# Designed miniproteins, single chains, continued (3): the designs that were tried, part 45

Each design is a single chain, and the fold is of that chain. pLDDT is the mean over its residues in the fold that is shown.

## One batch from the design tools (miniprotein)

Design m9544
Fold by ESMFold2-Fast:
Structure m9544 (fold): chain A 63 residues (1-63)
Amino acid sequence: GKSLKEIAEEIDKKFPEIKGYGELVAGAVINNKKEEAIKLLENLGIKREVAEKALKYAEELLK
């Protein structure tokens, strides 16, 4: 399977709006903490829709 680092790098490439948070997003999927990650990203000024799309993309990479 892909490493956490590889998944994080793919998320950062796909979603430049959240660049640097790829590991947070990937880790949230692995640990079933998706809602907590969405709330954290919203508090940083990132739209909920973008956070949800990034988490869904991470789930696809982890299949």
Scores: mean pLDDT 83

Design m9545
Fold by ESMFold2-Fast:
Structure m9545 (fold): chain A 87 residues (1-87)
Amino acid sequence: SLLDEILAWLDRSTETDPMELAEKLLLRIYLLSLERQASTEEFRAVAEAALARLVERYGMSEEQRAQFRAAMDAAVAAYAAERERLA
């Protein structure tokens, strides 16, 4: 599944900066979701699960979590717009 692939990718990452990893993660979710024609709801679900794994692995601060959620919301909006463009 998309979720399993993203979580496996996170677990193999050697990136030590949680915010840089978060940026790469959102981009990877975006590109794979487009490739697999995933729904906007599936994109959000995968991003939420990935955030939970980042928090578990790095112990992200409340500020870092808020920054990730803002970036996730922007990415979800961009994904929805791209899906409409491709339809």
Scores: mean pLDDT 81

Design m9546
Fold by ESMFold2-Fast:
Structure m9546 (fold): chain A 88 residues (1-88)
Amino acid sequence: SKADELYERLEELLSKLPEDMKKTALSAIRKNREEILKEKDPKKRKLLAETFVGMFRMFAWMYEKETGDKELAEEIVRLVEELAKLLS
């Protein structure tokens, strides 16, 4: 599905991060994917998707401040927001 393709692309981008950040980010995205797939209530699913966006916007901001890599930070946010639209 389009959502599966975006998750795979996001995991590929996150794999470019420093090892400590990579491990944390990949764990977070995989857990969120599992939780959203299990949620059958549309209202709760939307809240999970919005929480996911907020979490990764904060992560991308922290990453940019630590590394100066604005391009990768912006791409992470873009993919997460695109995913949230498909998951809502």
Scores: mean pLDDT 81

Design m9547
Fold by ESMFold2-Fast:
Structure m9547 (fold): chain A 114 residues (1-114)
Amino acid sequence: SWKEKLKELLEKLGLSDQYDEIVAEIDTLPSEITLEDIKRLIEIAKQEGFYELASFLESMLLLSLNNVKNIPKLITEEDLEPIVKFLIDAYKKSTSPEFRKLILKLLKYLLENT
């Protein structure tokens, strides 16, 4: 279950207090993510100054040959913890509802497919 994986990762990161809010939002989102969703996420990340997240996502698109279905295949369990940390940090600091939704959509997709 993606919920159990998220709970474990948030506990490791000292962010267990975020679990209920994040789960409530993610449960409203589709399990699928599109190339356009990831491109939009990169655009907003650059606009809001989350340059490390933007660079990471651009690298994932390059390595996946712009095939979103290949992105989870590039991520190990050890990579997932720092990725979740970057995503939750951006989610907490951003005031953009669109960006927050796209972050959680990507998080759901990675947790379900890794």
Scores: mean pLDDT 84

Design m9548
Fold by ESMFold2-Fast:
Structure m9548 (fold): chain A 140 residues (1-140)
Amino acid sequence: NPIDQIISLSDQARDLASTDPDRAIELIDQAISILEGLLKNANPEDAVELAKALAKIIEAISSFKDRSVLERYRERLARLMGRIVRLAGGTEYEMEVMDILQEALEVVRSQFGEEALERLVEAIGRQPGGRPFVRTLRAG
């Protein structure tokens, strides 16, 4: 199961983030590449599991002591969030997807601070599907 593989890679990356950050980066790169591949053929019913997988990747990134790791992934994370929100848009899955991704952004805020979150939110707002999500974040 590719979703289980993303989760496993993300958990391994989180465990290695402080002791072997280069290996942790390799695992995050693999997890993101699998998620990007899944999104090419995804249906709306897949959106919740894809959002959960992205949240696990964000949790792994948030385990790094080097705060520049978020900046390395900012544009890729923003594209993934925008694509998943767009996939769920207008469907019964939209609210659950937005809730999952909002919780992932709170992890970013707690670990990297407000400035890093604001840069990520700006990047999300530039993506197709990103503007409705950013409006939801500002309304809640």
Scores: mean pLDDT 87

Design m9549
Fold by ESMFold2-Fast:
Structure m9549 (fold): chain A 53 residues (1-53)
Amino acid sequence: MEEGLKIAKAARLLREGRSVRTAAYESGFKSLGTFSRTFTRWVGVSPSTLRRR
């Protein structure tokens, strides 16, 4: 699956109140570091920041 699709799924999970760890792994990322970097590139904010909005 493409990176953008994984990020879209992760963003949905974060907005639903799921943890950053759950959003990362359920979206197909194998590490939190890679997830945070990729998510910030696509969304413009960190996963933790989006979860607080």
Scores: mean pLDDT 78

Design m9550
Fold by ESMFold2-Fast:
Structure m9550 (fold): chain A 80 residues (1-80)
Amino acid sequence: SELLEEIKAIRDETVAYWEEVKKSLSDEQKAEADELRAAFLAQVDAMIAKSTTEEEQKEALELTKLWAEKLKYWLELLKR
């Protein structure tokens, strides 16, 4: 569905952001960043798998946006 494709696009864009941030991190910070990325992907992928109705997909989209912003926030904190 269009909503699921939008969720996947946000997921993929967030991973691309993570890959760019990772280039500037120390080995210790990279380990923490990898853990945050794994948690984000697990949450989003599980929600994609279970979201079968349009209402569930709309809720999933909003949650994915929130989780993506949370991941970006934590990654910025790691850089400092």
Scores: mean pLDDT 83

Design m9551
Fold by ESMFold2-Fast:
Structure m9551 (fold): chain A 99 residues (1-99)
Amino acid sequence: MTTLAVASVAVRLAAPLTPEEARAVAEAAREAAEAVPGVLRVVALADAARGRLYVGIEAETREAAEAAAEAAVEAARETARRFGREVESVEVRVVEHDV
């Protein structure tokens, strides 16, 4: 049996964002997470009206999932800062299970 790690990232930004800002933040977070070795799948979506970013990450190890979550958060912070937006809160949860 192999272990699979899943990370869920929820980022709260000052709302509302434009659709372009929301897309840029989501794409930056996705690309940063996908660049981490051992990451298998990343899904990122942003709700412009509510200033929310959600990132789901599947990885081969807990360490890879945690590193990908951190990379996604930092990419979101830097992209938001470019638009004059601040990250208000971040919630990260990582779960491992045998498959």
Scores: mean pLDDT 84

Design m9552
Fold by ESMFold2-Fast:
Parts: sequence; C-alpha cells; structure tokens
Structure m9552 (fold): chain A 61 residues (1-61)
Amino acid sequence: MLSKEVIDALKELGAALQAGNVPAARAASDRLVEILEKEGFTDEAKAVRAQVDRAIARLEA
C-alpha cells in the first residue's frame, strides 16, 4: 500500500508538470524519490526519476 506521503508527492508532481513548471517538477520528483527510497521502493524510485527526466525533456523541447 502506498503511503499518503507518496500519494501527495505524486499529486504535486502532476500539478507541476501540468503547469509546465520545470523547477517545481524537479523539486516534487526529488521529494517523491526520497520518500520511495525511504519506504524501500528503490526500483520504483529509479523508474520515477527516469520518467520525470523524460517528461521535463519534452517540456523544454
């Protein structure tokens, strides 16, 4: 079961990406990765970082 902290961080990340706010998206991504790693979801943290980097690249292009 995902914690409330992970769900809240996912919502923040989604909002930042929708707004095209790259600095906010990076900050939200870092927070989400930190929470996932702390909860033992290291593979999921790695996947999230890769997906966010790809999404930011599309926003900057």
Scores: mean pLDDT 79

Design m9553
Fold by ESMFold2-Fast:
Structure m9553 (fold): chain A 73 residues (1-73)
Amino acid sequence: MDELEERIDRLSEEIAKRLAALREQDPSDPTVQEERAKLEQAMRKLSLAVEYLKKGNYEKAEEYIKEAEKLLG
């Protein structure tokens, strides 16, 4: 339980830091747009992980955490 919660918190913090860094970049740059889309997708995966964790479905929560981790590298 605590491990999955810690992983979600860590990934959320990483996404927030990367999004903040992109604010200083050119928003019309295709590489910036690609990175932003990837970060937004990772955030959606973490939202699903939180939902399943609250429902007690730890297997699906971990699956979505792993998908978010893959998106972030």
Scores: mean pLDDT 83

Design m9554
Fold by ESMFold2-Fast:
Structure m9554 (fold): chain A 100 residues (1-100)
Amino acid sequence: MEEKIREAGELMLKLHELLEKNNVSLDYNLPISKLTKEQRDLISKLIEIAKEENITFKELGDRVAELFEKEGRPEDAKKVREIGTKLDNIFKKAKEDYKK
């Protein structure tokens, strides 16, 4: 479990870095077409981890953030909480749009 949470953390940090580099905000209005293949591949891996651990993206981000805070990485913790929350909002919106 902790090893998977750590792996997810590194993937979330890489996603945050690529989004900053491309000046793209990850929010519920972001078209997937604006994401690079590398960003989509990172999100796909995060989806697999969240499903395997049976947790939400928000819970995944929170667990990674707690681990990073314990390790003296508060800035990394903030970044993963933001990514987890944003991904959770995107997938929640997609589910609601499918229901309509």
Scores: mean pLDDT 75

Design m9555
Fold by ESMFold2-Fast:
Structure m9555 (fold): chain A 87 residues (1-87)
Amino acid sequence: SFRDKALAIVDELADEYGLSQEQRATLRAVVTALVDYFEKEKLSKEEQIEALDKALARLEAAHGETDPTFVEAARRLAEELKKLIEE
């Protein structure tokens, strides 16, 4: 499913960037909330990408000054999820 693929990407990127278990759990929670939102509201691909970009902007605002590696992982996650949405 989309959810299973999205969460697999989170785990792969968390390993690649050396993220903490707390940072991994944060990205998994954000992705889970986004997928639940996509399914509940039956969002178009364009609306899904908009919601993803808003979630990334919130993560950057919260962590950009303290955790640049985490923000870089989150940006790459957003890029991979956009590809997955458009397939």
Scores: mean pLDDT 87

Design m9556
Fold by ESMFold2-Fast:
Structure m9556 (fold): chain A 63 residues (1-63)
Amino acid sequence: DVIEEFEKLGYKEKAKKIRELIKKAKEFSIEGKWDEMDEAILEALEIIEEFREEVEKEKEEEE
């Protein structure tokens, strides 16, 4: 199913972006940019939360 494959690809891309944000936060911490580090971490957490909510919503609509 093309839709299922697309959803799986979207999940992988979101996971990759989260990893990149965490890496960026680590780089900011090395530079002493604590506020920027916190922003990157919060952005990653927001992406995780939004994705979790979308998955839960889709599951409810299917059922």
Scores: mean pLDDT 69

Design m9557
Fold by ESMFold2-Fast:
Structure m9557 (fold): chain A 76 residues (1-76)
Amino acid sequence: MEKLRKEYEEYLERGDYYGAAHALLKLATVLHDQGKFDEAREYIEEAAALAEKSPPEDREVLDVGIASLRTSLDSS
């Protein structure tokens, strides 16, 4: 958790929105694995907002990850 949050903040400082969004999706996955579904959903929504600022090619990868996690949360 702490490593991923630090990684997220470092990506934001660089203006790397793809890296920041990807780090948030990793955090959401960890939270989902811990049964913290509401917190995971919050991180997914933050990642989705950052994905809108990412290049189109990178956004496709993020959108797949976001959709997968949202489906898993709805099934849990």
Scores: mean pLDDT 79

Design m9558
Fold by ESMFold2-Fast:
Structure m9558 (fold): chain A 58 residues (1-58)
Amino acid sequence: GHMEKEQEELARRMREAIERLKDAGDVVLRVALAEIRKSPLPEEMKEELIALVEEALA
């Protein structure tokens, strides 16, 4: 439904933002991590996005 489509779009935009911001600094990436955890995204998508942020922080 429209809610699932909105979640997919949000996840896509968050992934793109992480890729653009991975060199922006640790504070920005930690804020992104907190926002991902608070988002209404499915758990599987959250885990994927969290892994991308953690890779950027490493």
Scores: mean pLDDT 75

Design m9559
Fold by ESMFold2-Fast:
Structure m9559 (fold): chain A 69 residues (1-69)
Amino acid sequence: SAVIERVAIHELMKHTGLSEEQAREVLEMAQAGASKEELVEWLLSHGASEETAERLAAGLVAARDAGLL
């Protein structure tokens, strides 16, 4: 859903300082089946704290597993 994708992008930006394009990139990685560990590594490499990276990666995986992404 475009609405859920937009909400995910806004939450990623709000908690990380990522640009909209970077937030979209990690969302697309999650949609493509990236592991939680791959999403955490990407977020850490782009300036997220470990706590924020873990929380956001877990949220993306949960949303994907629920069929929302």
Scores: mean pLDDT 85

Design m9560
Fold by ESMFold2-Fast:
Structure m9560 (fold): chain A 104 residues (1-104)
Amino acid sequence: SLEDIRETALRALDNLIAELRRLHPDDADVQAFIEQVEALKARLRAARTPEEVLAVLDEILDLLQELELKLESKGTKTDIRASMLIGATAVSLATLRLVLKKEL
């Protein structure tokens, strides 16, 4: 359960990072987000308890919301597509968070 949640979250984040690199290779806000998420992915891999996983997911969700708002404010079609992808990833991670809270 905990391992499945962690691996699912890591896979969702890897997919998001790959798409963001493709859509916004030169965007400074996107690059800063990717660097922060890579550090949080390392913490997620090292997490041993549900509480540790929840804490990392909460930090990732905050970063997703911050980047989504920044990209929406820029207003290009590519920024809107990236914002939608970020939103979908946030919903997926929030669902995993709810499942984890109910299991433990």
Scores: mean pLDDT 85

Design m9561
Fold by ESMFold2-Fast:
Structure m9561 (fold): chain A 95 residues (1-95)
Amino acid sequence: MDAVRQELLAELDQIRQTLATQQLTPAQIRQLVARAVGLILALIGLELTEILEARKAGDEEKIAEYEKRLDELNKEAVAYLREMDALIEQNEAAA
Protein backbone atom coordinates (compact mmCIF):
# COMPACT_ATOMS: atom_id res chain seq x y z
CA MET A 1 0.00 0.00 0.00
CA ASP A 2 2.81 2.52 0.77
CA ALA A 3 4.12 2.47 -2.84
CA VAL A 4 0.59 3.10 -4.17
CA ARG A 5 0.01 5.85 -1.56
CA GLN A 6 3.32 7.54 -2.51
CA GLU A 7 2.42 7.41 -6.24
CA LEU A 8 -1.04 8.96 -5.61
CA LEU A 9 0.47 11.69 -3.39
CA ALA A 10 3.15 12.46 -6.02
CA GLU A 11 0.44 12.88 -8.70
CA LEU A 12 -1.54 15.20 -6.36
CA ASP A 13 1.60 17.32 -5.80
CA GLN A 14 2.10 17.52 -9.59
CA ILE A 15 -1.52 18.70 -10.11
CA ARG A 16 -1.13 21.25 -7.27
CA GLN A 17 2.07 22.64 -8.86
CA THR A 18 0.39 22.84 -12.31
CA LEU A 19 -2.63 24.73 -10.88
CA ALA A 20 -0.28 27.16 -9.05
CA THR A 21 2.19 27.87 -11.92
CA GLN A 22 0.39 27.57 -15.28
CA GLN A 23 -2.19 29.70 -17.11
CA LEU A 24 -5.07 27.25 -17.63
CA THR A 25 -8.51 27.40 -19.27
CA PRO A 26 -11.59 26.82 -17.05
CA ALA A 27 -12.02 23.39 -18.73
CA GLN A 28 -8.39 22.44 -17.90
CA ILE A 29 -8.82 23.61 -14.27
CA ARG A 30 -12.01 21.51 -13.90
CA GLN A 31 -10.28 18.45 -15.42
CA LEU A 32 -7.25 18.72 -13.08
CA VAL A 33 -9.44 19.28 -9.99
CA ALA A 34 -11.62 16.27 -10.96
CA ARG A 35 -8.42 14.18 -11.23
CA ALA A 36 -7.18 15.50 -7.84
CA VAL A 37 -10.52 14.64 -6.15
CA GLY A 38 -10.36 11.15 -7.74
CA LEU A 39 -6.86 10.64 -6.30
CA ILE A 40 -8.05 11.80 -2.84
CA LEU A 41 -10.96 9.30 -3.01
CA ALA A 42 -8.44 6.53 -3.83
CA LEU A 43 -6.34 7.59 -0.79
CA ILE A 44 -9.50 7.54 1.38
CA GLY A 45 -10.13 3.95 0.19
CA LEU A 46 -6.61 2.96 1.33
CA GLU A 47 -7.12 4.56 4.79
CA LEU A 48 -10.53 2.83 5.17
CA THR A 49 -8.81 -0.52 4.43
CA GLU A 50 -6.17 0.23 7.12
CA ILE A 51 -8.92 1.18 9.64
CA LEU A 52 -10.70 -2.13 8.95
CA GLU A 53 -7.48 -4.12 9.59
CA ALA A 54 -6.66 -2.06 12.73
CA ARG A 55 -10.21 -2.66 14.07
CA LYS A 56 -9.79 -6.43 13.56
CA ALA A 57 -6.49 -6.23 15.53
CA GLY A 58 -7.98 -3.97 18.27
CA ASP A 59 -5.26 -1.35 17.62
CA GLU A 60 -6.97 1.84 18.87
CA GLU A 61 -3.83 3.98 18.26
CA LYS A 62 -3.68 3.01 14.56
CA ILE A 63 -7.46 3.50 14.19
CA ALA A 64 -7.08 7.08 15.54
CA GLU A 65 -4.11 7.73 13.18
CA TYR A 66 -5.99 6.53 10.07
CA GLU A 67 -9.20 8.39 11.06
CA LYS A 68 -7.10 11.59 11.36
CA ARG A 69 -5.71 10.98 7.85
CA LEU A 70 -9.28 10.56 6.54
CA ASP A 71 -10.28 13.92 8.09
CA GLU A 72 -7.24 15.60 6.50
CA LEU A 73 -8.03 14.07 3.06
CA ASN A 74 -11.66 15.26 3.27
CA LYS A 75 -10.46 18.80 4.07
CA GLU A 76 -7.98 18.66 1.13
CA ALA A 77 -10.79 17.64 -1.29
CA VAL A 78 -12.91 20.64 -0.16
CA ALA A 79 -9.85 22.92 -0.51
CA TYR A 80 -9.29 21.73 -4.12
CA LEU A 81 -12.93 22.50 -5.03
CA ARG A 82 -12.68 26.00 -3.51
CA GLU A 83 -9.35 26.62 -5.28
CA MET A 84 -10.98 25.57 -8.59
CA ASP A 85 -13.71 28.22 -8.16
CA ALA A 86 -11.12 30.92 -7.32
CA LEU A 87 -8.84 30.02 -10.28
CA ILE A 88 -11.76 29.97 -12.76
CA GLU A 89 -12.96 33.39 -11.48
CA GLN A 90 -9.38 34.76 -11.77
CA ASN A 91 -8.99 33.47 -15.36
CA GLU A 92 -12.40 34.88 -16.39
CA ALA A 93 -11.45 38.28 -14.86
CA ALA A 94 -8.11 38.24 -16.78
CA ALA A 95 -9.90 37.59 -20.10
Scores: mean pLDDT 78

Design m9562
Fold by ESMFold2-Fast:
Structure m9562 (fold): chain A 100 residues (1-100)
Amino acid sequence: SVEELKDVAIEGLEELSERLEENKDKISEEIFEQLMEVIEETKEKISKAKTAEEIAEVLKEFNVKVDEIMSKASEEEKELIEKILQETEDKFSEKLLEAL
């Protein structure tokens, strides 16, 4: 259902934000603040979405914005953030398959 997809998507974004906060000392303040802002904006947009298609569009926009932020990050920051994103995506993908 759309409601289950929203819950899984928001949970994934919350887990991502928590993991970024745990590694805040290894990420520049500018990159960290921009990532956290995009996560919060994406959570709000997902909460307002009415269809699975709208959720997919919001997540696509999230990926584009994250890539733009990452383009300004150092090589070490990119490796750390990419690892956090991938580990979160793996958990999120498993839950999404169960919610479908």
Scores: mean pLDDT 84

Design m9563
Fold by ESMFold2-Fast:
Formats: C-alpha cells, structure tokens, sequence
Structure m9563 (fold): chain A 101 residues (1-101)
C-alpha cells in the first residue's frame, strides 16, 4: 500500500513537470482521488483490498497518460492489465458505490 501511494505521487509530480494544462488537471484529479480513497479506508468504509485495487487502477491510468504526454505508445501490457483489473474488481467497485449512498 505505502509503496503504491509513493509511486502514484511520483507519477503525479512527473505529470505536473510536463507543464501542460491537461496533464496538470489530470494530476490534480488524481491527488483528489488518492485523498478520497485514503479517507474512506481510514473511516473503515472500504477494505484495504478495495483501496489497493482503486490505487492500482489510478497508477495504471497515470502511467498511460505519461506515455501519451511524451508522444510514446501506451504498452499493450499496461492496457491489458488495466482491463483485467477493472473486470476483476467490478463487483467490489459496485459494492463501494452502494456503501457510499
């Protein structure tokens, strides 16, 4: 968990350093999402497994954005990992949404 949060923060800083409006906006949204996930975990509203899944998804999204921002192709392995994570955790994300109502 802590290593994952550190990696996400490093990706956020890399996006900000690109000094592109779209990348800065994406970085700010990501910072808000990390804060929200950690708050839900702290309050016991989500499990550690659910928090880790949400943070992993966010990390993959930020990695994809960095590739695109550098004019590089997003690796197929990253796209496949993102799809697998979404499909595997779909029910957990739906349960999370219900708990937040």
Amino acid sequence: MEELIKEIKELIEELKKLNKPEMIEAAEIAEKQVKEILELLKEGKITEEEAEALLKLLKLELKGLLYLAKGEEVPQELVDEYKELVEKNREAFEELAEKLE
Scores: mean pLDDT 78

Design m9564
Fold by ESMFold2-Fast:
Structure m9564 (fold): chain A 77 residues (1-77)
Amino acid sequence: MELRVTVTTTREATTAALRALDAVLEKGVVGALHSGDRTEILARATFAPADAARRGEEARRRLLEVPGVLSVEVREL
């Protein structure tokens, strides 16, 4: 099952947000795009179906703890 995480941050929070994503998704594919004063980060990782929901919740929680994270969207595909 693929887990897709989309994060919008301030530019200054980009490194901290990427570190938080790496800690939860470990071997995810991550892209980041700077646009104006914001950064949009898209992360994708594959987990066993039983783990996907828990990993998604942990990703959301850790990202929302990062100052400068403005929004987090988590989707299971």
Scores: mean pLDDT 79

Design m9565
Fold by ESMFold2-Fast:
Structure m9565 (fold): chain A 90 residues (1-90)
Amino acid sequence: SMEEEEIRKDIEEVIEKLREKGVPEEVIELVRKMLELEFEGAPEEEIIKEAKKLLELMKREPVTYLDESEEAKEKALPQTAAALIAELLE
């Protein structure tokens, strides 16, 4: 229970940094959903779906000038999204 609250707080810190960087709320909502799914141990297929949405959204609205990742292979999508989130936090 307490550990769950600590993880939620860590997620909120990531979200706050993204807002500070001027990342659109639509992107932030997808990042939050992905982090929550990973924390809850959701099925890999659900995490892949959200990762795909995040990458497609970033391609459509290139706030970070992403021109590198067009299509990650389905199994690599969560790792690609995690790298993107790390870039957004720089």
Scores: mean pLDDT 68

Design m9566
Fold by ESMFold2-Fast:
Structure m9566 (fold): chain A 100 residues (1-100)
Amino acid sequence: SVVEEVKKLLEEFLEEVKKLAEEFKERIKKGEDPAEVAKEFQKKLQELEDKFEEKYEELRSKMSEEEQKEANKLLDKFNKELQEIQDEVQEEYEKAVEEE
């Protein structure tokens, strides 16, 4: 099912973002410059988002209107989890800047 392919694409993207967040936390703990680490995190996140959007548009072109509505509900849930990960990264960044 195309909707199941969207679920897999979202799960794979979320897993890659979680790996970036862990890399961010480890680099901050090692005493790397928080501003530079944040800049590299945002660049890598943008590259992942670009790859996701390209693949998602290919899948979307194959969907019925009903499948698109179901996929949009999955995207809404996914966006909440993505925001939670970004909030955690922001909290780690703020703590690192305050300890300088």
Scores: mean pLDDT 85

Design m9567
Fold by ESMFold2-Fast:
Structure m9567 (fold): chain A 73 residues (1-73)
Amino acid sequence: SPEAQRLRAEIEMLEGAEALLEAVSNVVLQKMKQRPDYNEAEAAAFQKKVQAQLAEIRKRRAELERKLAEIEA
């Protein structure tokens, strides 16, 4: 259905956003750890913020996946 196709497209966009955030955050964290002035507390705070953002993306994706499952049931 057109609604199912729209939901799949939205889910794919959120999956892309999740993958991009994970990839970029890993690069940033690696660069932080390579600095002579590396601060573990700053790195931990950064990771916490990234995990919070990932949780929001995953929650939204799960809501769309649930709706898609109801349409395809």
Scores: mean pLDDT 87

Design m9568
Fold by ESMFold2-Fast:
Structure m9568 (fold): chain A 99 residues (1-99)
Amino acid sequence: ELENELIASEVALSLLATYEQDPQAFAEHLAGVARRLLDRFGVDEVEIEVTVSLPEGESIQRLRDLAAAVAALPGFEVLEARIDEEKRSLTLRVRYRRP
């Protein structure tokens, strides 16, 4: 539907992401989700807000490593990165275009 196309390109989609111990694997999985959304809605660009929660015992530094890996992956523009130390969570707002 044309309206679904517009929603995918205009509106930030909010997703809960599974924690990955490998930051590069996390970034690649997020890129896979973004590419599926591009294909699903037939658009060249999507905005996604993704939240990932840290398991107990993991360092808050892991959340910074995840954000850095996403920022380094071609096609992503990180619009916002927020770490909530109380909730042990990272919220990323990203824009993805195919490189």
Scores: mean pLDDT 74

Design m9569
Fold by ESMFold2-Fast:
Order: structure tokens, then sequence, then C-alpha cells
Structure m9569 (fold): chain A 83 residues (1-83)
């Protein structure tokens, strides 16, 4: 929708403003998964990368990627259960 395109543009501009434009592809992957209800391995990996960057922004050391992937899989299962 036009509203979704506007939100994506605003997210991209905010990420670029904070030198995190590379995360926009991961944001798009997650939003597409939420729209379509399809959560594949690409969605899990995108969530893990976004979580890693969120922890770094908070000044926290991210756990190993395998742990972030496991947590992302748990989040995906929770989202599917609420849909």
Amino acid sequence: SEEEEKILKEIREELEKHNRGELFEDVEIVLKALREGKFDDETVEALARLAEEALREQGREPPPREELIARARELVAAIKAQA
C-alpha cells in the first residue's frame, strides 16, 4: 500500500541518518514476512541481524549468532501462534 511505502521510506531515511542504511534490506524482509505470514530462514536471519545491531546500539555485546538465530526462531513461533 502507499502507506506501507511511506513507512518504509521513513525507516530507510532514519537508518541512513544513523549510518545503518544496510539494515533496510533486513527490515524489508521482516515486514514482507509479517504481511505474507511466511517466515522462512531468510526472515530468521534478518531478525537475528536486526537484534545484533539493536544490542550494539544499546552498548551491549551481542551473543553468538547461533543464539540470536534460536531467539529469532522463538519469536517467529510466537508471532505465528498469535496470528
Scores: mean pLDDT 75

Design m9570
Fold by ESMFold2-Fast:
Structure m9570 (fold): chain A 51 residues (1-51)
Amino acid sequence: GEKITSPLDGRKFEVVEANGKYYVMDLDTKSIVGGPFNSQDEAIAAAKNYK
């Protein structure tokens, strides 16, 4: 999925799609930390504003 580096703290995320929903995965822990979202753009926005 799309990889995002947080502009707030440099934390790295990836957007993952499953069953038409989008999730934010933390690349350091390999854990889902956000979602479900209805669009990839919503997941990207959530990743950029995490913390």
Scores: mean pLDDT 78

Design m9571
Fold by ESMFold2-Fast:
Structure m9571 (fold): chain A 93 residues (1-93)
Amino acid sequence: MASPGGKALNEAAIRAVRAAPKENVARAIGAALRAIGAVVEAGLGGDVEEMGEEAGEGLAAAAEIAGSELTEEEARELGKRAARDASKGLEGA
């Protein structure tokens, strides 16, 4: 099931990719994939706060590469929301 925070992150990522010059898209995707790996690793360790920070940092890096208008603070807030929603999903599973 898609979480509200996860949807917001996904929509922000899609907007950044759509706005990006073609040459920056591959680099932005690479940064996003690294961030997903870091979030999964932190989640397996049970650290929801670390998950949020890793997701936010990854989105900020991807947005910067893509030339997105997303600020680092906005990216971190979206990451924290997604991690909080994921934590609720894990509690319900």
Scores: mean pLDDT 60

Design m9572
Fold by ESMFold2-Fast:
Structure m9572 (fold): chain A 102 residues (1-102)
Amino acid sequence: MLSDIETAKKVLEEWAKKGKISEEQLKYILENSKTRVEVRVKLYELKNPNPSEIEKTILEIAKEIEEEEDEEKAIKLGDIVEKLVKEGKSAEEIREEIEKFK
């Protein structure tokens, strides 16, 4: 609850230590984010040059996952999306990989 931004900060510091983001990127996110949601949006912006297009694709896939009757398949689809977003894949690449799994 009260530690949401502190929890996000600790996760980001861990990612910087693992080389997933730079110290400059860490500073940018922390200086421009007041909430955990803003931290996530800034992370998507840094990993994806077109965050609006990525965001729309993720929302469309999330709706498809919610409509999936197989809960285990839905969980796996969610994990694939999360992995591809973290790897900085484009909206088109994320969609293609999800369609390949379906």
Scores: mean pLDDT 66

Design m9573
Fold by ESMFold2-Fast:
Structure m9573 (fold): chain A 88 residues (1-88)
Amino acid sequence: SLLENAKQMVDQAREYNRLAREYLEKGDYDKARFYAEMAIILAEQAKYLAELGLKLGQMSQEEAEEVIKEADEVIKEAREILEEIDKK
C-alpha cells in the first residue's frame, strides 16, 4: 500500500541518517554527505506518497500527517548533518 511504502521509506531514511552520523563521527565527510542526501531524497519521496495517498483516498488525513511529520523530522536531522559537514 502507499502507506506501507511511505513508512518503509521513512524508516530507511532514518537508517541513512544513522549511517551519515556514524561516518561524520569517523571523519568520512564524503560518505556522511552521501547518506544524509539519500535520507532527504527518501523522506521527500515518502511525503510525496503521503500527499498522493490523501488525494487518491488511500490514506486518512491522520495517516498522511504522521508520515509527513516523521519525514520532516528526518529531513531536519539530515540538514543538520550537512550543515555540520560544511563547518569542517
Scores: mean pLDDT 91

Design m9574
Fold by ESMFold2-Fast:
Structure m9574 (fold): chain A 102 residues (1-102)
Amino acid sequence: RLERARRNLEEARPRLIRELTDGLVRLGVPREEAERFAREVVDLAVQAALAFAAGDVDRGRALLEEVVRLAREFAEKHGLDPEKVVELAVEVLGRAVEAAQR
C-alpha cells in the first residue's frame, strides 16, 4: 500500500509543483521564487500524504501545520494575502493526500 502511495505521489509531484507555482505567479510572485517555494511545499505535502497513508495522523497534522506556517511566512515576505497563499498550499496538500489514496 505504501509503495503504491509513494509511486502515485512521485507521478503527481511535477503537476503539484506546476499548479502551486502557477497559482503563486497569478498572485504576483516571480516564477523563480514561486517554483522554489512550490518545491518546498510539495515535498512537505508528499511527506504528509505518506504519513496519512501509513495511519500516522499526528505526523500528518504536524506537516500540515508546517505547510500553513511556511505559507504565512512566504505571504508576509512577498506582501501577499496570507489567506490566499494558505489556501493554495493546503489545496496542493489535499491533492497529494488524494493521489496517495489511489
Scores: mean pLDDT 88

Design m9575
Fold by ESMFold2-Fast:
Structure m9575 (fold): chain A 69 residues (1-69)
Amino acid sequence: MEEARRLGQAAVLGMETMGIPEERAIEHVRELGRKLGPEAQPEVDEAIARIRALGAARRAREALRAALQ
């Protein structure tokens, strides 16, 4: 589903550029995926994995910053 892929990409971008919380981005992707139907589920799962990886990277950056001080 191209639409689901674009929505996942937008959620990831929103986390990086607008500071959208990880949980909110995941919720948004899941809600839009439900509207697109079961054909969108693989793209939704992939987007959630990407959002979680981004959240982990953000936490790692904060932990590193704290450890260096």
Scores: mean pLDDT 75

Design m9576
Fold by ESMFold2-Fast:
Structure m9576 (fold): chain A 65 residues (1-65)
Amino acid sequence: GLQETLEQLSVIAKQTDNEELGRRLDAAAVLLSTAQNEQQREAAVKALNEAIVLAQSLGYEVPPA
């Protein structure tokens, strides 16, 4: 699920010491935790997918959220 993807990306960010990936994950986590409607959930998923794309650019295979 989305939480499992966030945890996996957090591990990658810590292992690579990538500050941008960490910042994108923090933003996605805030959006996900504060989402009260479908539009806000879509924004959270979009932010998470942007973090996934960054992880993929670092050589990690992560499926889209």
Scores: mean pLDDT 76

Design m9577
Fold by ESMFold2-Fast:
Structure m9577 (fold): chain A 92 residues (1-92)
Amino acid sequence: SMRERARAEAEALTALGEADPEAMRAAVEEYRKQLEAQTKALSSWPKEELELKVEAGREGLKAIEAAARGDREAAEEHILKAYELGEKLKEL
């Protein structure tokens, strides 16, 4: 299920954050930078698609930030929401 995939991903990300906190902090900053750059690059997309894509990216950032602080449950929730937004994008 989508929830089982989100849990597995959250567990993996949290484990990586515990193993290498410095690398995880660097990954969060890189994700944030890439999200900002991608939002600018996608500015010509149709509004509905752009809004869903940007919201999915923001949920991904929240997930990796939660994983970096060891919050597996919050990471799972944000990953699941990103997956649900991705499915909505496929229906457009």
Scores: mean pLDDT 85

